# Designs tried in a protein design run: designed miniproteins, single chains, continued (5). Part 6

Each design is a single chain, and the fold is of that chain. pLDDT is the mean over its residues in the fold that is shown.

## One batch from the design tools (miniprotein)

Design m16177
Fold by ESMFold2-Fast:
Structure m16177 (fold): chain A 71 residues (1-71)
Amino acid sequence: SSAAARALRAGDARGAAEAIPGLGLEGARRLAELVRAGSVTPGSAVEAALAGGADEDAAMAAAGAALEALR
């Protein structure tokens, strides 16, 4: 598992934001909540990151990490 995936699985928004440049704390927090809920799709993860202020590249990277966190 990547550092970002481990952070999201643990509910560590700060760690996830550090692992993915451009994600930000708000984007990381929203993604950690989706991972905690146990139902993440690529679309919902990207939408959550973008709503938190992440750029497109960070949102795509964060979606991959959120999906990996559910393994």
Scores: mean pLDDT 83

Design m16178
Fold by ESMFold2-Fast:
Structure m16178 (fold): chain A 86 residues (1-86)
Amino acid sequence: MLSKDEIMARLREAVDEVAGRTKFFELIEAPQDVLERARALFEEAERAWREAKANPSDLEVLQRALEVAEAKLDEIGAMEEQLWAS
């Protein structure tokens, strides 16, 4: 349904957002377990981006990479909400 260009744009935005949230957690000195999880989510999102860049004409790879990055963005967002609720 999405074009390759739209997938790549959304994937980049999702990865950049995960990176920004991870840096935010470091700046507020979040608990060590939260920081470790945030860094793991960022690493997984960045890996998805690298796989997409290596296979830019493979729609299946691009779709999977976007799904992974968006899932990691959702997870890190939920972690941020839990931090403020605690």
Scores: mean pLDDT 84

Design m16179
Fold by ESMFold2-Fast:
Structure m16179 (fold): chain A 80 residues (1-80)
Amino acid sequence: SKATEEARKALKEAAKEKDGEKALEILNKLSHSGNLEQEIAAGVALLDAAVLSTSDGLEKITTEQLRKAAKRTAETFKGK
């Protein structure tokens, strides 16, 4: 929850500055932290970013990469 909140805040700030690189950097850190809670938070934030990007049409790098990362995160938690 807290990690998800932080991830969303980071995305929101990066969106204000139109800095997709900053957003990806923060989400990438969360994904590579080795902490499941943070990785899930990144996945949730990625889903949010995909929706926001549709409105702005900024789906070149950020949204597409974020969608793929979110899917991989979900697959990890599919848990077999």
Scores: mean pLDDT 56

Design m16180
Fold by ESMFold2-Fast:
Structure m16180 (fold): chain A 68 residues (1-68)
Amino acid sequence: MITITPATRFVARVLRAIGYALEGKLDEALKIVDEAQKEGYLTPEQAEIVRKELEETYKNSEELKKKA
Protein backbone atom coordinates (compact mmCIF):
# COMPACT_ATOMS: atom_id res chain seq x y z
CA MET A 1 0.00 0.00 0.00
CA ILE A 2 1.17 3.56 -0.68
CA THR A 3 2.21 5.12 2.64
CA ILE A 4 0.78 8.58 3.35
CA THR A 5 3.84 10.86 3.36
CA PRO A 6 4.38 14.64 3.61
CA ALA A 7 4.98 14.60 -0.17
CA THR A 8 1.56 12.98 -0.81
CA ARG A 9 -0.11 15.59 1.40
CA PHE A 10 1.62 18.40 -0.49
CA VAL A 11 0.57 16.99 -3.89
CA ALA A 12 -3.06 16.84 -2.69
CA ARG A 13 -2.87 20.54 -1.73
CA VAL A 14 -1.41 21.52 -5.13
CA LEU A 15 -4.20 19.64 -6.94
CA ARG A 16 -6.77 21.42 -4.75
CA ALA A 17 -5.24 24.81 -5.58
CA ILE A 18 -5.33 24.05 -9.33
CA GLY A 19 -8.97 22.96 -8.96
CA TYR A 20 -9.90 26.26 -7.31
CA ALA A 21 -8.12 28.26 -10.04
CA LEU A 22 -10.00 26.33 -12.75
CA GLU A 23 -13.30 27.01 -10.92
CA GLY A 24 -12.54 30.76 -10.92
CA LYS A 25 -11.63 30.85 -7.22
CA LEU A 26 -8.16 32.31 -7.54
CA ASP A 27 -8.21 33.74 -3.99
CA GLU A 28 -8.79 30.25 -2.50
CA ALA A 29 -6.03 28.80 -4.71
CA LEU A 30 -3.52 31.46 -3.58
CA LYS A 31 -4.48 30.88 0.08
CA ILE A 32 -3.49 27.20 -0.27
CA VAL A 33 -0.08 28.25 -1.67
CA ASP A 34 0.43 30.68 1.25
CA GLU A 35 -0.35 27.90 3.76
CA ALA A 36 2.01 25.46 2.01
CA GLN A 37 4.80 28.08 2.20
CA LYS A 38 4.14 28.66 5.94
CA GLU A 39 4.29 24.90 6.59
CA GLY A 40 7.65 24.61 4.78
CA TYR A 41 6.47 22.68 1.70
CA LEU A 42 7.50 25.57 -0.57
CA THR A 43 10.38 28.03 -0.48
CA PRO A 44 9.47 31.70 -1.10
CA GLU A 45 10.83 31.36 -4.66
CA GLN A 46 8.80 28.19 -5.33
CA ALA A 47 5.66 29.78 -3.87
CA GLU A 48 6.06 32.79 -6.22
CA ILE A 49 6.36 30.47 -9.24
CA VAL A 50 3.27 28.47 -8.19
CA ARG A 51 1.25 31.68 -7.64
CA LYS A 52 2.14 32.91 -11.15
CA GLU A 53 1.19 29.52 -12.65
CA LEU A 54 -2.18 29.58 -10.82
CA GLU A 55 -2.86 33.15 -12.00
CA GLU A 56 -2.02 32.12 -15.59
CA THR A 57 -4.27 29.02 -15.30
CA TYR A 58 -7.11 31.24 -14.07
CA LYS A 59 -6.64 33.77 -16.92
CA ASN A 60 -6.47 31.02 -19.57
CA SER A 61 -9.64 29.38 -18.18
CA GLU A 62 -11.48 32.72 -18.30
CA GLU A 63 -10.32 33.37 -21.89
CA LEU A 64 -11.46 29.88 -22.96
CA LYS A 65 -14.92 30.53 -21.44
CA LYS A 66 -15.21 33.73 -23.51
CA LYS A 67 -14.64 31.74 -26.73
CA ALA A 68 -16.75 28.70 -25.82
Scores: mean pLDDT 73

Design m16181
Fold by ESMFold2-Fast:
Structure m16181 (fold): chain A 70 residues (1-70)
Amino acid sequence: HMSKLFEALPKGQFLSPEEQAFLLVYATDLALKEEDPEALRERVISTLKKLGLEKYIPLAEEDLKERFGL
C-alpha cells in the first residue's frame, strides 16, 4: 500500500530541499503519535504552506484520513 501523497512526490535524489524538509517534519509528527488528529492535520497543512508546497495539501489530507480516519 502506498498513499497518493507518496506516489506524487519525486523519488530520492529528485526531491527538492522543501520536499525533503516536509518529509522529515511529517515523519517526525507521525512518530510522535499526536493525540489530537485535528491539531496534527493543521500542523501538516501549515508546514506545507510555509514551504510553498500547497499543491500537496489535498494529497496530505487524504493520507491523514487514511491513517487516522480524519
Scores: mean pLDDT 73

Design m16182
Fold by ESMFold2-Fast:
Structure m16182 (fold): chain A 85 residues (1-85)
Amino acid sequence: MAAREEELRKRLEELKRQIANLKALMEKLGIDDPEVKSHIAEAEKHLQEAERALREGDLATAEEHLKKAEEHLQNAIKTLAKIIS
């Protein structure tokens, strides 16, 4: 259980870092796209739910929310790539 919790906490922190970097990149490029912003907002909501689940010891719920956050982050990156290409 401890190793699983540590793995999920590491994934949570890495996703937070990636979202922060993506937001910084968008600001630097002057990009204000509602689809990218929507995916970032959904990813942040799922990260908040994952953090809550981790605090409650619900590792299965935490993992599902981390997966949803990863999906939204990936969609944000793909949409941004189309805008800047």
Scores: mean pLDDT 87

Design m16183
Fold by ESMFold2-Fast:
Structure m16183 (fold): chain A 80 residues (1-80)
Amino acid sequence: SADDVIAQLEKEIKETLEAMKEAHAQGDHLMLLLLKIVGEGTMFTVLRRLRKQGAPESVLARVEELRDEFVRQADAILAS
């Protein structure tokens, strides 16, 4: 269901951001960049798939909000 997809995506975003914070704390800049790229790629793939499946605009908007939140938090970690 759409709720299940959103819940799974929220979990994956949280885990990726936690891994990025750990990479930052360890000074692993390469891993930090790779995690951001993978996270953005996952969000793009999910959004593209849902759009092609004719998901409601409200579902697409929620995924876009999650993508924008991920990017903002990832950029903040990179800038810290």
Scores: mean pLDDT 86

Design m16184
Fold by ESMFold2-Fast:
Structure m16184 (fold): chain A 66 residues (1-66)
Amino acid sequence: MEGQTWTFRLVGTARDGRRVERTETLTVRSGQDVRDLLERFRREAARELGVPAEDVEVVGELTDVR
């Protein structure tokens, strides 16, 4: 089933203020697709920053919809 293509600017911020930023494009069929994207990004940002995932605040900003 085809969905809309959404582009997000994702920002993961650790307690010390270090940030990981990524632009991701996702075909959205349900709200679960967005939740899965945010959870994956949180884990990846935590790994890059060398901190526990619980210490990473994730903000997703919708930048484009097609």
Scores: mean pLDDT 79

Design m16185
Fold by ESMFold2-Fast:
Structure m16185 (fold): chain A 90 residues (1-90)
Amino acid sequence: HMNDELQRGRDLGEETVKKVLESKSPQEAFDIAKEMSEKSSPVSAKMMLEELKKAREEEKKRSESKAKNLGAAADAVSNMYSSKYAQSLK
């Protein structure tokens, strides 16, 4: 069900944001987000990306380092989404 995948993606995005905010480097944030998105569907990955972008805009006002980590995480999820989307077109 599409609504379940949208909600799962939001929940995964929110959980990924929490882990990424605790990460010590952009590389660690990238690795966390990549792992979290590997098991997601393309729809869930898109929702995760939206949550990460939203969190990044909020953190830009508070912490530049946390915003950079969230940016790295968003790049990881974006790459995974593109890969899964291409695979879904087979």
Scores: mean pLDDT 78

Design m16186
Fold by ESMFold2-Fast:
Structure m16186 (fold): chain A 86 residues (1-86)
Amino acid sequence: ILEELEEYLKTVLGVTEEDEKIYFQASEPPPLPLEEFEKAGEEQEGEEKGVLWVKEVDGKLYVYQVAIGYEDGKRVAVISYGSVDL
């Protein structure tokens, strides 16, 4: 799962070794691989680029997010995952 998110950052969002990377875990990781998830939102233009992947399982929404943007003039890549009750 993390390797899949990192590969997406590298191949689709153009993240390099020079970019700062931040990893967040809001809760237990989803019990499903990234390929089971659906794109809920995608931003590929402008300074902030990213994709939100979601999957609803048994009344819970599981989320993977990869995003790239700028903080204080510095390019930052963010990888996060978690779940929320619906």
Scores: mean pLDDT 64

Design m16187
Fold by ESMFold2-Fast:
Structure m16187 (fold): chain A 73 residues (1-73)
Amino acid sequence: MEGVLALLDENDNVLVRRKVEGVVEAKDIEEAVKEAEERGGKPKTIAVGGAEVSAEAEAYAKEKGLKLVKVEE
C-alpha cells in the first residue's frame, strides 16, 4: 500500500512530502527531516496517511519534539 509522509513547519506549511510503502520507519522520518532542514525548514509536525507508523518511528518523532498526526486518507 502506498502512503504519504509530510513534514510541516510551525505555521503548517508543507516542507517535505514523500511516498512511503506499508510502514513508516524511523529512517523515513530521519531522511524527511534532513531534506526539510536542507531546504531551510524547521519541521514541527509529521503527518502520515495510508501507512502504518512503526513504534520506533513514533519514538523517534517524540524524541525530536515532532507532533505525529495520522490521517485516514
Scores: mean pLDDT 80

Design m16188
Fold by ESMFold2-Fast:
Structure m16188 (fold): chain A 90 residues (1-90)
Amino acid sequence: MIEKVKELFEEAVEELLKNPDDEAHRRAVTRRLMRKMVELGIPVEVQQLFLHALNKVYNRAISEKLTPEEFRKVAEEEMDSLLKELEKRY
């Protein structure tokens, strides 16, 4: 499960970076990810933690006008925090 969550998070980051200033694109990416997590049987609690981490990255990117490189760094930090939390629970 943890490896699959990591893959999905990395996929999400690269999809968001294709159009980082587009709110409609962000919503579309989030909907696709939620569907994938449900299809993969990822627990609802994990889905909520994932979405919270991803939204934190996105909100910071918008408020701070992050470059793609800075976005990836913030995303890596949030992903590491998410994976560490999952390792404690699973």
Scores: mean pLDDT 80

Design m16189
Fold by ESMFold2-Fast:
Structure m16189 (fold): chain A 113 residues (1-113)
Amino acid sequence: MEGGGNPHKVSIAWADEEALLDTAAAIARERGLSGAEINAYKALAVATSLAIEGRAKSVENIAKNLPDPRFAEYLRELAKLAGESAEKIREATAEFFREEGASEADVERIRAL
């Protein structure tokens, strides 16, 4: 949200973050969820990418600004996993989507990213 117009920050993880965001948004839309819930799914996807990069503080900062307390809690758990293997972090994210009612097929879409 801050430092608009500088591509240097986004170029490193942009493609992976976009794939996670698009997949999370598609799952939420396919389930008929609201715009606020779609945004919560996108925040979980962004936090997953940041956690894989080991950026615990960035994940914590997103969690502090989330109005949804359950999704904020998921992000705090991802912050604790920051710097662990990408597989472990994706598995935790897949479980969070399952807890929110995503199908097993949708959970596998997240694992495959």
Scores: mean pLDDT 74

Design m16190
Fold by ESMFold2-Fast:
Structure m16190 (fold): chain A 80 residues (1-80)
Amino acid sequence: GALDLASKSKGLSLSLKGSSSSAQGNDSSTLSNASSILESGSDTDALSALKSALKIVKSTTLSNPVAKKSIVDGLENVLA
């Protein structure tokens, strides 16, 4: 339901913030932007926020492709 989706979105936002702190350069900026989008979403907008975050991460070239895959997989799992 929407509450479960919002809860998962918040958990993923915190995870992305942690990853952003450990990342460098553009990777850190991209992860921070995705985290902010997830954090700014209301319960009713959680789906739109998740889709926007996924689009940004999926379309951005990150220096660590393994980290990118992990984040994309995490976002897609929450959306599925």
Scores: mean pLDDT 70

Design m16191
Fold by ESMFold2-Fast:
Structure m16191 (fold): chain A 72 residues (1-72)
Amino acid sequence: SSIEALLARLRASTVPAQKVSILERLVGADREVLAEAVRIVGADAVEPLRRLLSSPDPRVRESAAFMLGLLE
């Protein structure tokens, strides 16, 4: 799915687990997208993002670190 489609689904979601799943699929997107996404998910994003810090993909780790910084 495109980044725009994922953001639209995130904005429409009322289920915490679904919001977290969409957030994980948005890693590697632009900083503006990541900032909006983590603001919508909030505290429920902390543990999933901490797991993503262990990703072999440096782009995934960078996205996770950026989003965690916005929650602290």
Scores: mean pLDDT 84

Design m16192
Fold by ESMFold2-Fast:
Structure m16192 (fold): chain A 62 residues (1-62)
Amino acid sequence: MLAEEAVRLALEGGQPGSLEAARAAVEGVLAGKPEEAIREGRRLDPSGGSAAAGLGLGLERA
C-alpha cells in the first residue's frame, strides 16, 4: 500500500523520465538486483524519487 502510493505520486509528478525510472527500479528489484535498479533509476531521474518509489514496490512483491 505505501509503495503503491509512492509510485503513484512519482508518476503524478510528471517529471521527465520519472515513469521510466520507476519501472527500471521495480524490474531491477524483482530480478534480485536492487543496486543496479537504484543506479538505473538515478540515471533516468537524478532526484531519486522515482527510483525510491520503485524500490518500495519491488520489495513489497519480492
Scores: mean pLDDT 55

Design m16193
Fold by ESMFold2-Fast:
Structure m16193 (fold): chain A 92 residues (1-92)
Amino acid sequence: SKERYEKLLEYDDKYFDEAVAYAKSQGAGEERLHRYRLLHKVYKYFLEKMIKEDPDFDREKELAFWDELKAVAERIRAMTPEEQERLAEELV
């Protein structure tokens, strides 16, 4: 499963750029685009961590990972712009 997540990282950057361009063409404001960029950064951070720390990553762990990401995404949507910037700095 590690090779699958490495492939997801490769495709994630390409797909994200296309998704941001599309959202912008549909009138998404800078605040929404900023949240998209932050969520993408969080997603990459956790994927890279899983690839490094768990070579035995399986389906059960994958489901737990997606559930954690959903919770984090909801928390980020509730954050102020200042709180989002602080989180972005921590994820470098």
Scores: mean pLDDT 69

Design m16194
Fold by ESMFold2-Fast:
Structure m16194 (fold): chain A 83 residues (1-83)
Amino acid sequence: MKYLKEAKELVEKARELAARLKAALDAGDWATAFQLSGQMQQTIQQALEKIKKAGNTEEAKKLKEELLEIAQEVDAAIEAAAA
């Protein structure tokens, strides 16, 4: 239970950071985007570890899929902005 709750909180934090990162990229604020990118990477890694510790449950699997979607969206946004 504890790991699932912590994973949910980290996934929500990842969503918030992704929104801020996209806004910074849209504004051309590369310094803020770079800083937020680092925070996103750390938050995603922490969330994946908590999901792994939560075990092989449907809730944990759903959180992992959601987190991977957020990570892919961020990677795509950074790649597009860097081009």
Scores: mean pLDDT 81

Design m16195
Fold by ESMFold2-Fast:
Structure m16195 (fold): chain A 66 residues (1-66)
Amino acid sequence: SRQQLVDNLAEAVRQALLWAGASKEEADKYAEKTRQEVQRLADAGASREQLYLAAVKITKEAIDKL
């Protein structure tokens, strides 16, 4: 389902940031940002590819700030 994809992408971003050395608070913050942005795109009818790209973009932006 699209909801499961949104949840999975948010959790993937959270885990990637923890692995990259982010704090729990920082990882939770970007996971929530990912959930909100990906949910908005999903509700607007965005493709699965667009949802993945949004999560990747947020992950890169977060890592660049670590």
Scores: mean pLDDT 87

Design m16196
Fold by ESMFold2-Fast:
Structure m16196 (fold): chain A 55 residues (1-55)
Amino acid sequence: MKEAEEKLKELIARSNDFIDQMGRTLGLDEDTVNELKEVSKAMIRAQIERELRRA
């Protein structure tokens, strides 16, 4: 369980950095960047939960 929590935090942090970089490059507004971060967080969480159910 603790390993999954650490992995989740790492993946979310990396995803947020990528989205911020992409937003700057593409000139996305702040609302769009925030929506992408929320969607990415939800997808990462769902993937971790799926892996936990598989184990």
Scores: mean pLDDT 77

Design m16197
Fold by ESMFold2-Fast:
Structure m16197 (fold): chain A 72 residues (1-72)
Amino acid sequence: AREEEIKRLIERILALARELAATPDEEEERRVAIQSEINRLVNELLELRGGGSFEDVVAFSAELDAAIAAAR
C-alpha cells in the first residue's frame, strides 16, 4: 500500500513535470499552477516517507531531472 502510494505520487509528479516542460513560457499562470501542484505532491510524498529521508529526496530529484530532460 505505502509503496503503491509513493509510486503513484512519483508518477503524478513526473507527469506534471513533463507537462510543465511542454508548457510555453507565455503561459505564465499555467506554469505557476503546475509548479504549485508539483510542490504540493512533493510535500505529500515526503510526508508518506515519514518526513522524508535525504536518500528519498536525492532519488526523487534525479527522477524529476530525468523526466524534465526527456520532455524537452
Scores: mean pLDDT 72

Design m16198
Fold by ESMFold2-Fast:
Parts: sequence; C-alpha cells; structure tokens
Structure m16198 (fold): chain A 93 residues (1-93)
Amino acid sequence: MEEFRKAVEELTKDESEEVKEMAKKATEAVIEAYKSGDLYKGAELLSEIPGVDFVTALLLVKEAVEFLKQGKPEEAAKTVVTGIKWVADRLKA
C-alpha cells in the first residue's frame, strides 16, 4: 500500500491543502476496502467527505480497488486524485 499512498502524494503535491486532505481520506477508504474485501465499507468512509455521494464513492472505490488487485497502484492513485479534484472543483464553483 505504500506505493499507492506515495503515488497519491506525488499527484497532489502541487494541489491545495484541502485537496491533499480529501485525497488522503479517499486513499485510506480505498485501502480499507481492499484489505477488508468490502467495497461498501470503503464507499461509506469515502462518502463522509463533503460533496461525495454514496454512488460516486462506491464507483470510485470499486475502480481503484480493481487497479490495486491488478498491481497498478499508479492507476489507482490517478482514479482517486481525478475523482477528488472533480468533487473539490464542484464545491468551489
């Protein structure tokens, strides 16, 4: 999981502290889903982020977990960061 966490940190290094914090929370939700095998648990944790509805959270968690299962932590990180930036942009608009 360190490769996945580091990839998220690298992709968000130039982002606002708010985006970094949201991405970190999303990363931990995805890791919990991956470790437990429970996508719904991960989606529940991710939906605690303001602006993230449960369906969006579930789809994001599912896609990121599938990349992690394939040994693609960089793609999982891109999924998380892209989703969080989209949510953050909507909250600022």
Scores: mean pLDDT 82

Design m16199
Fold by ESMFold2-Fast:
Structure m16199 (fold): chain A 68 residues (1-68)
Amino acid sequence: SPDEVRERLLRELREMIDSYLAAGEPPEHVRALVDGALEGAVREGLVTPEQAEEIRRELERHLDELAG
């Protein structure tokens, strides 16, 4: 279902953020990786642009909490 795909993407991208930030990757580089992954997911038809924007906003809040 679309909700299962969204939940999986959100989980995988959160794990990516956590791993890269723990490794000392700059937050701006992690944002670029997230944006690229979401653009790819839209291109492949896994999520809509609207769903990708919602996921991006959730991940941005997560990243800001970890980096601040």
Scores: mean pLDDT 83

Design m16200
Fold by ESMFold2-Fast:
Structure m16200 (fold): chain A 75 residues (1-75)
Amino acid sequence: SLQQQLDQATQQLIQAVNNLSDVSQIQQLSQQVLDLKRQLGASDRDIVLSQVAHDIRIVGVEFGRENPEAERKSL
């Protein structure tokens, strides 16, 4: 799906920036993210907020593994 491709591209972009990758690679990944968000018809804020919410939910699953009740809120 386009959302899955956007998520993967965004994670690759973050990794490339953190690893101080080639500027051309960072620009290519950044453009891919922008192209995918435009195909979804969403604003930059909507895409970023959606991704942040998703990441928070995933982190919640990791920290909630000792509490099964917490997992139901994150999954």
Scores: mean pLDDT 61

Design m16201
Fold by ESMFold2-Fast:
Structure m16201 (fold): chain A 65 residues (1-65)
Amino acid sequence: MLGLKYERGQKAIENKEDPSLEKDRQMGVEVLEELKKIENEDPEAAKRLLEDMELEVQAAKLEAA
């Protein structure tokens, strides 16, 4: 799920000095690169993707307890 990877990666990027989060930071960078590519070509598609990712994160939180 891109939404979960994005959220995890963003938090890891914010905590850049924690070495245990390096893998999550790499994941966040990859997701950001994909989002930038889509946004550069079609900003409306990027907006729809972000909305879908938000729904995925919310659904996962509710279902995964």
Scores: mean pLDDT 73

Design m16202
Fold by ESMFold2-Fast:
Structure m16202 (fold): chain A 55 residues (1-55)
Amino acid sequence: SKKEQRQQMLQELLQQIRRMQRELEETTDPQEKEAIRARGQELVIQTNQELEQLS
């Protein structure tokens, strides 16, 4: 169903966020950390938008 497809996309977004969190923990370069944080913020925004549509 459409809900199942959206739930799968949400799980994929959450996995991407977890991967970004691990990259952030593993890197020591300040510039790379900022790039990872920026990507993480975009994923969080997208995840929140998908959650709103599941309501």
Scores: mean pLDDT 79

Design m16203
Fold by ESMFold2-Fast:
Structure m16203 (fold): chain A 88 residues (1-88)
Amino acid sequence: LEEVIKKLKELFKNASIDEINEVMAEMVKIGEEVMKPGETLESLSDEQLEKMAELARKEGKEAVALIFELIRLTKSVDFVSKLISEAI
């Protein structure tokens, strides 16, 4: 958990608001490919979140992959959102 938090904070430390918005847009895109209508990130199984992280890494989107991994480890989108807000 601590290592994932550290890596995500390092990625966002020098990110512009536009770059952060791009990460959020990519997260939504990957979500649409894996999630069914009406599912929430917090309701997803560990397997689904791992698949989303793998897909993000395959596309070279490390920040998105780390976000999905943090959601899997914490089961809290609010925790991850707060972390991102505090990192920028």
Scores: mean pLDDT 74

Design m16204
Fold by ESMFold2-Fast:
Structure m16204 (fold): chain A 64 residues (1-64)
Amino acid sequence: SALAEAARRAAEEGAAAAKDADEAGMYSTQFVTDAGRAGADPETLREAARAAGEVGREASKRLG
């Protein structure tokens, strides 16, 4: 849950800083992937992936 919240916030920050949809999506995916590689709990990582993915998709649609 804490990781999912952090991932969503990171995705929102990345999307806000990104200049285009592709970059926003990369930041969201990269954050969750890195957390997983660092050994984050699989269940928590799934929650984080869903949260980041949702924010990334919405940001990408908005940015074009």
Scores: mean pLDDT 64

Design m16205
Fold by ESMFold2-Fast:
Structure m16205 (fold): chain A 97 residues (1-97)
Amino acid sequence: SEIEKLREEAIKLLEEALELVEKAYKEGLISPEQYAEISFLLNSAINEIKLKDFDGALESLEKARELVETIEDEEVREELLKLLEEAIKIVEEAKKL
């Protein structure tokens, strides 16, 4: 179904964001607090998408976006924002179906 395809695409983007967050933490580019909070919100969004709770997913993604904007490393910040913006667009499309 179209909604299932959109959910899978959004989850894939968020899994890529989680890998980037883990790599950035291991390289010392983000704080332990940023790592913990962003990872928690991204995992919450993935679970909410799986449950078709698109409103909950959008709230979690918006909070994650606000935390990502506090990252001092420009490359990590811009890459994470791009992944989050694409995931948000897909979740908004899924919500309309």
Scores: mean pLDDT 91

Design m16206
Fold by ESMFold2-Fast:
Order: C-alpha cells, then structure tokens, then sequence
Structure m16206 (fold): chain A 78 residues (1-78)
C-alpha cells in the first residue's frame, strides 16, 4: 500500500542519516548526503501526490537539513 511505501522510505532515510552521522570521511559523507537529498525529494513528491501533508513536511525538512550539511561538507572538499 502507499502508506507502507512511505514508511519504508522513512526507514531508508533514517538508515542513511545514521550512516552519515557515523561516517568520518568527508567525501563519503558528501556522497551519502547527495543520495539522501535525492531520495527525500522523491519521497516528498510521492507524499504530495497522496495528500500526506505530515510526510511531505517530514521529507522536505530532511532534504533541507541534508542540503545544509552538504554545503558544510563542500568547504572541506575541493
């Protein structure tokens, strides 16, 4: 069901967030952050199409936070 699909996406994003938190290599953090942003934005679109406002806000917030973290990571990568 669509609710199960959205819950799976939330779990996938939480697993990526945990990997990023435990990653010490800035290049690998950058790659994981880009993956998270891509997944979160696709999940946000899915939530919008289903009128799931709560999940839309949750996915959008996670994408925004990851984008901010990516900017910080880019300062140590050239």
Amino acid sequence: SMNEEIEKLKEEIEELEQKIKNEKDPKKQYELLQELIDIARRAEKLAIENGDIKSEIEFGSRATLASAQRVSTLRVLK
Scores: mean pLDDT 84

Design m16207
Fold by ESMFold2-Fast:
Structure m16207 (fold): chain A 78 residues (1-78)
Amino acid sequence: AAGIVAAHFAEEVLRLAESLGESPEVLELLRKAKEAAQQGDLETALRLMEEAASKASPEVARAIREAIEAIRQVADSA
């Protein structure tokens, strides 16, 4: 369940980052985070999303951090 939710949020943030012309480095980190989430590796997915947020523009960084919080809440609740 948490892996599906994480993959969904990573996909949404990746599409937002692409639409805003974010750097290739940030896009690659978000793509890898989505792949990790799809494999059920939440630890790697969250780590990659946090790294992407640290390198992203303020708007994309905010969206990534909100996604991380949502994923953590789902993981902690079920």
Scores: mean pLDDT 82

Design m16208
Fold by ESMFold2-Fast:
Structure m16208 (fold): chain A 100 residues (1-100)
Amino acid sequence: SSAERLKEIQALVDEILAKAKATQTITSRDQLLAVFRAMVAEIRARIADPLDASTAVALLAAELIKEVRAQTSDPAEYRAWVDAIQAELDAVLAELAAAA
């Protein structure tokens, strides 16, 4: 079912994010984007369907935005990190849409 597939995608995103958080220290936007790109590459390697991969990448971006919100009290810094994640997300979603 679509509901069960969404649960499988969410579980995969949670697994990839937990592994990244255990092995990576993120202190800059460039490091965040490098880690995000690595996680997207793992999603694309494990999910062959571009629409399911798009769902997984969108869920990953949403979780990273929540983490940034939890880690900063500066609105300008928060916005800069969120804008960087959104720009990268938009680029990946466009590539996946072209593959669908």
Scores: mean pLDDT 83

Design m16209
Fold by ESMFold2-Fast:
Structure m16209 (fold): chain A 73 residues (1-73)
Amino acid sequence: TDKKKQQAIDLIHQAVQAMAQGDRDKAIQYLQEAAKVANEKAKKHLLKAQDALKQGDVKAAIEHIQKALSEIN
């Protein structure tokens, strides 16, 4: 469980780094991978973050990522 939590956090950090570099496709891929190892509550927020990035809404994506991180920790 702790290993999966750390994997989800690491993948989310990779997604945030990709977003900072303007690489939306890579950010979406990292969020998809994080959703596979995250708990159900965090997964719902990660899916919403992916949808926000697909629509170009970086502000909404960051809000959903923060909610996902709160559900993992």
Scores: mean pLDDT 87

Design m16210
Fold by ESMFold2-Fast:
Structure m16210 (fold): chain A 86 residues (1-86)
Amino acid sequence: MREELARRLAELIRREGRRRGVPEEAVELAAELARAEVLGDEEAAERYRAALQALPPEQQQAALEAILAAVRRNPELAEQLARLAE
């Protein structure tokens, strides 16, 4: 289930980011960061986070907003993510 949740979250972030006109590089970094965090891949998450933080502040903010919007619009996914913390 964790790998399926990671795929769903990444896909939803990509969809939301593209819908909002976020630059593709920022969208892909946000999606891969979220995927790595769900999978517990700490090393990959650290690398993607560092890459995202190297982008202009406006792109960082847009990527974060895309992540939050993807989770907010998918309450089932939010519940699944909460269960991973249990």
Scores: mean pLDDT 81

Design m16211
Fold by ESMFold2-Fast:
Structure m16211 (fold): chain A 92 residues (1-92)
Amino acid sequence: MVDPEELLERLDELMREYLRSQGVPEEEIDRLLNGHITPENAELIAEAFLHAVERDPSLKPLVMRLLEGMRATTTDPKVREAFARAIERLRE
């Protein structure tokens, strides 16, 4: 039985790994993972979620739930589209 807190920690680790590999500064990674999402960084965040699921498929249900929540709460069409596309890619 997997602890939900362990899944969230694993997701954070894998997303940070991806963002560092893309050259994102540590201060900006902290902002992005704390929900400071803009149209300019939405695709980068979506790809970080997809990278995490590719590395650890057990994260898929959690990531899909988080992406649906962010899509539902965002008012920006570009941010919404980026997350909708990521959800579709996870559903196959």
Scores: mean pLDDT 80

Design m16212
Fold by ESMFold2-Fast:
Structure m16212 (fold): chain A 97 residues (1-97)
Amino acid sequence: SMEEIEKAKEIAKEYGYEVSEEEAKKIVDYIKEVLNTDKVSDEEIRTVFEYMKENKIPLERFLDLIEKDKAGEVLTGEDRELHSELVALLNLTHSKE
């Protein structure tokens, strides 16, 4: 939704990332696919950007990973590690609400 996209842009900025509306939508859609949900919480969005900031992950690298995952490509190396960690953290955050 537009509300989720705008919130993702605001949260990204809090963690030092500037994301476009299109990029924010890709990130929100990625979280929805990971969690098998139709709605994303603020805490789930924060989980992603906090991890990215702490681990010095560039936005472009995360967006590239999202495109590969969406295309059904087998993730390897650093992409596999990033995806696996984000999936684990997102599921943990989602279970706590």
Scores: mean pLDDT 86

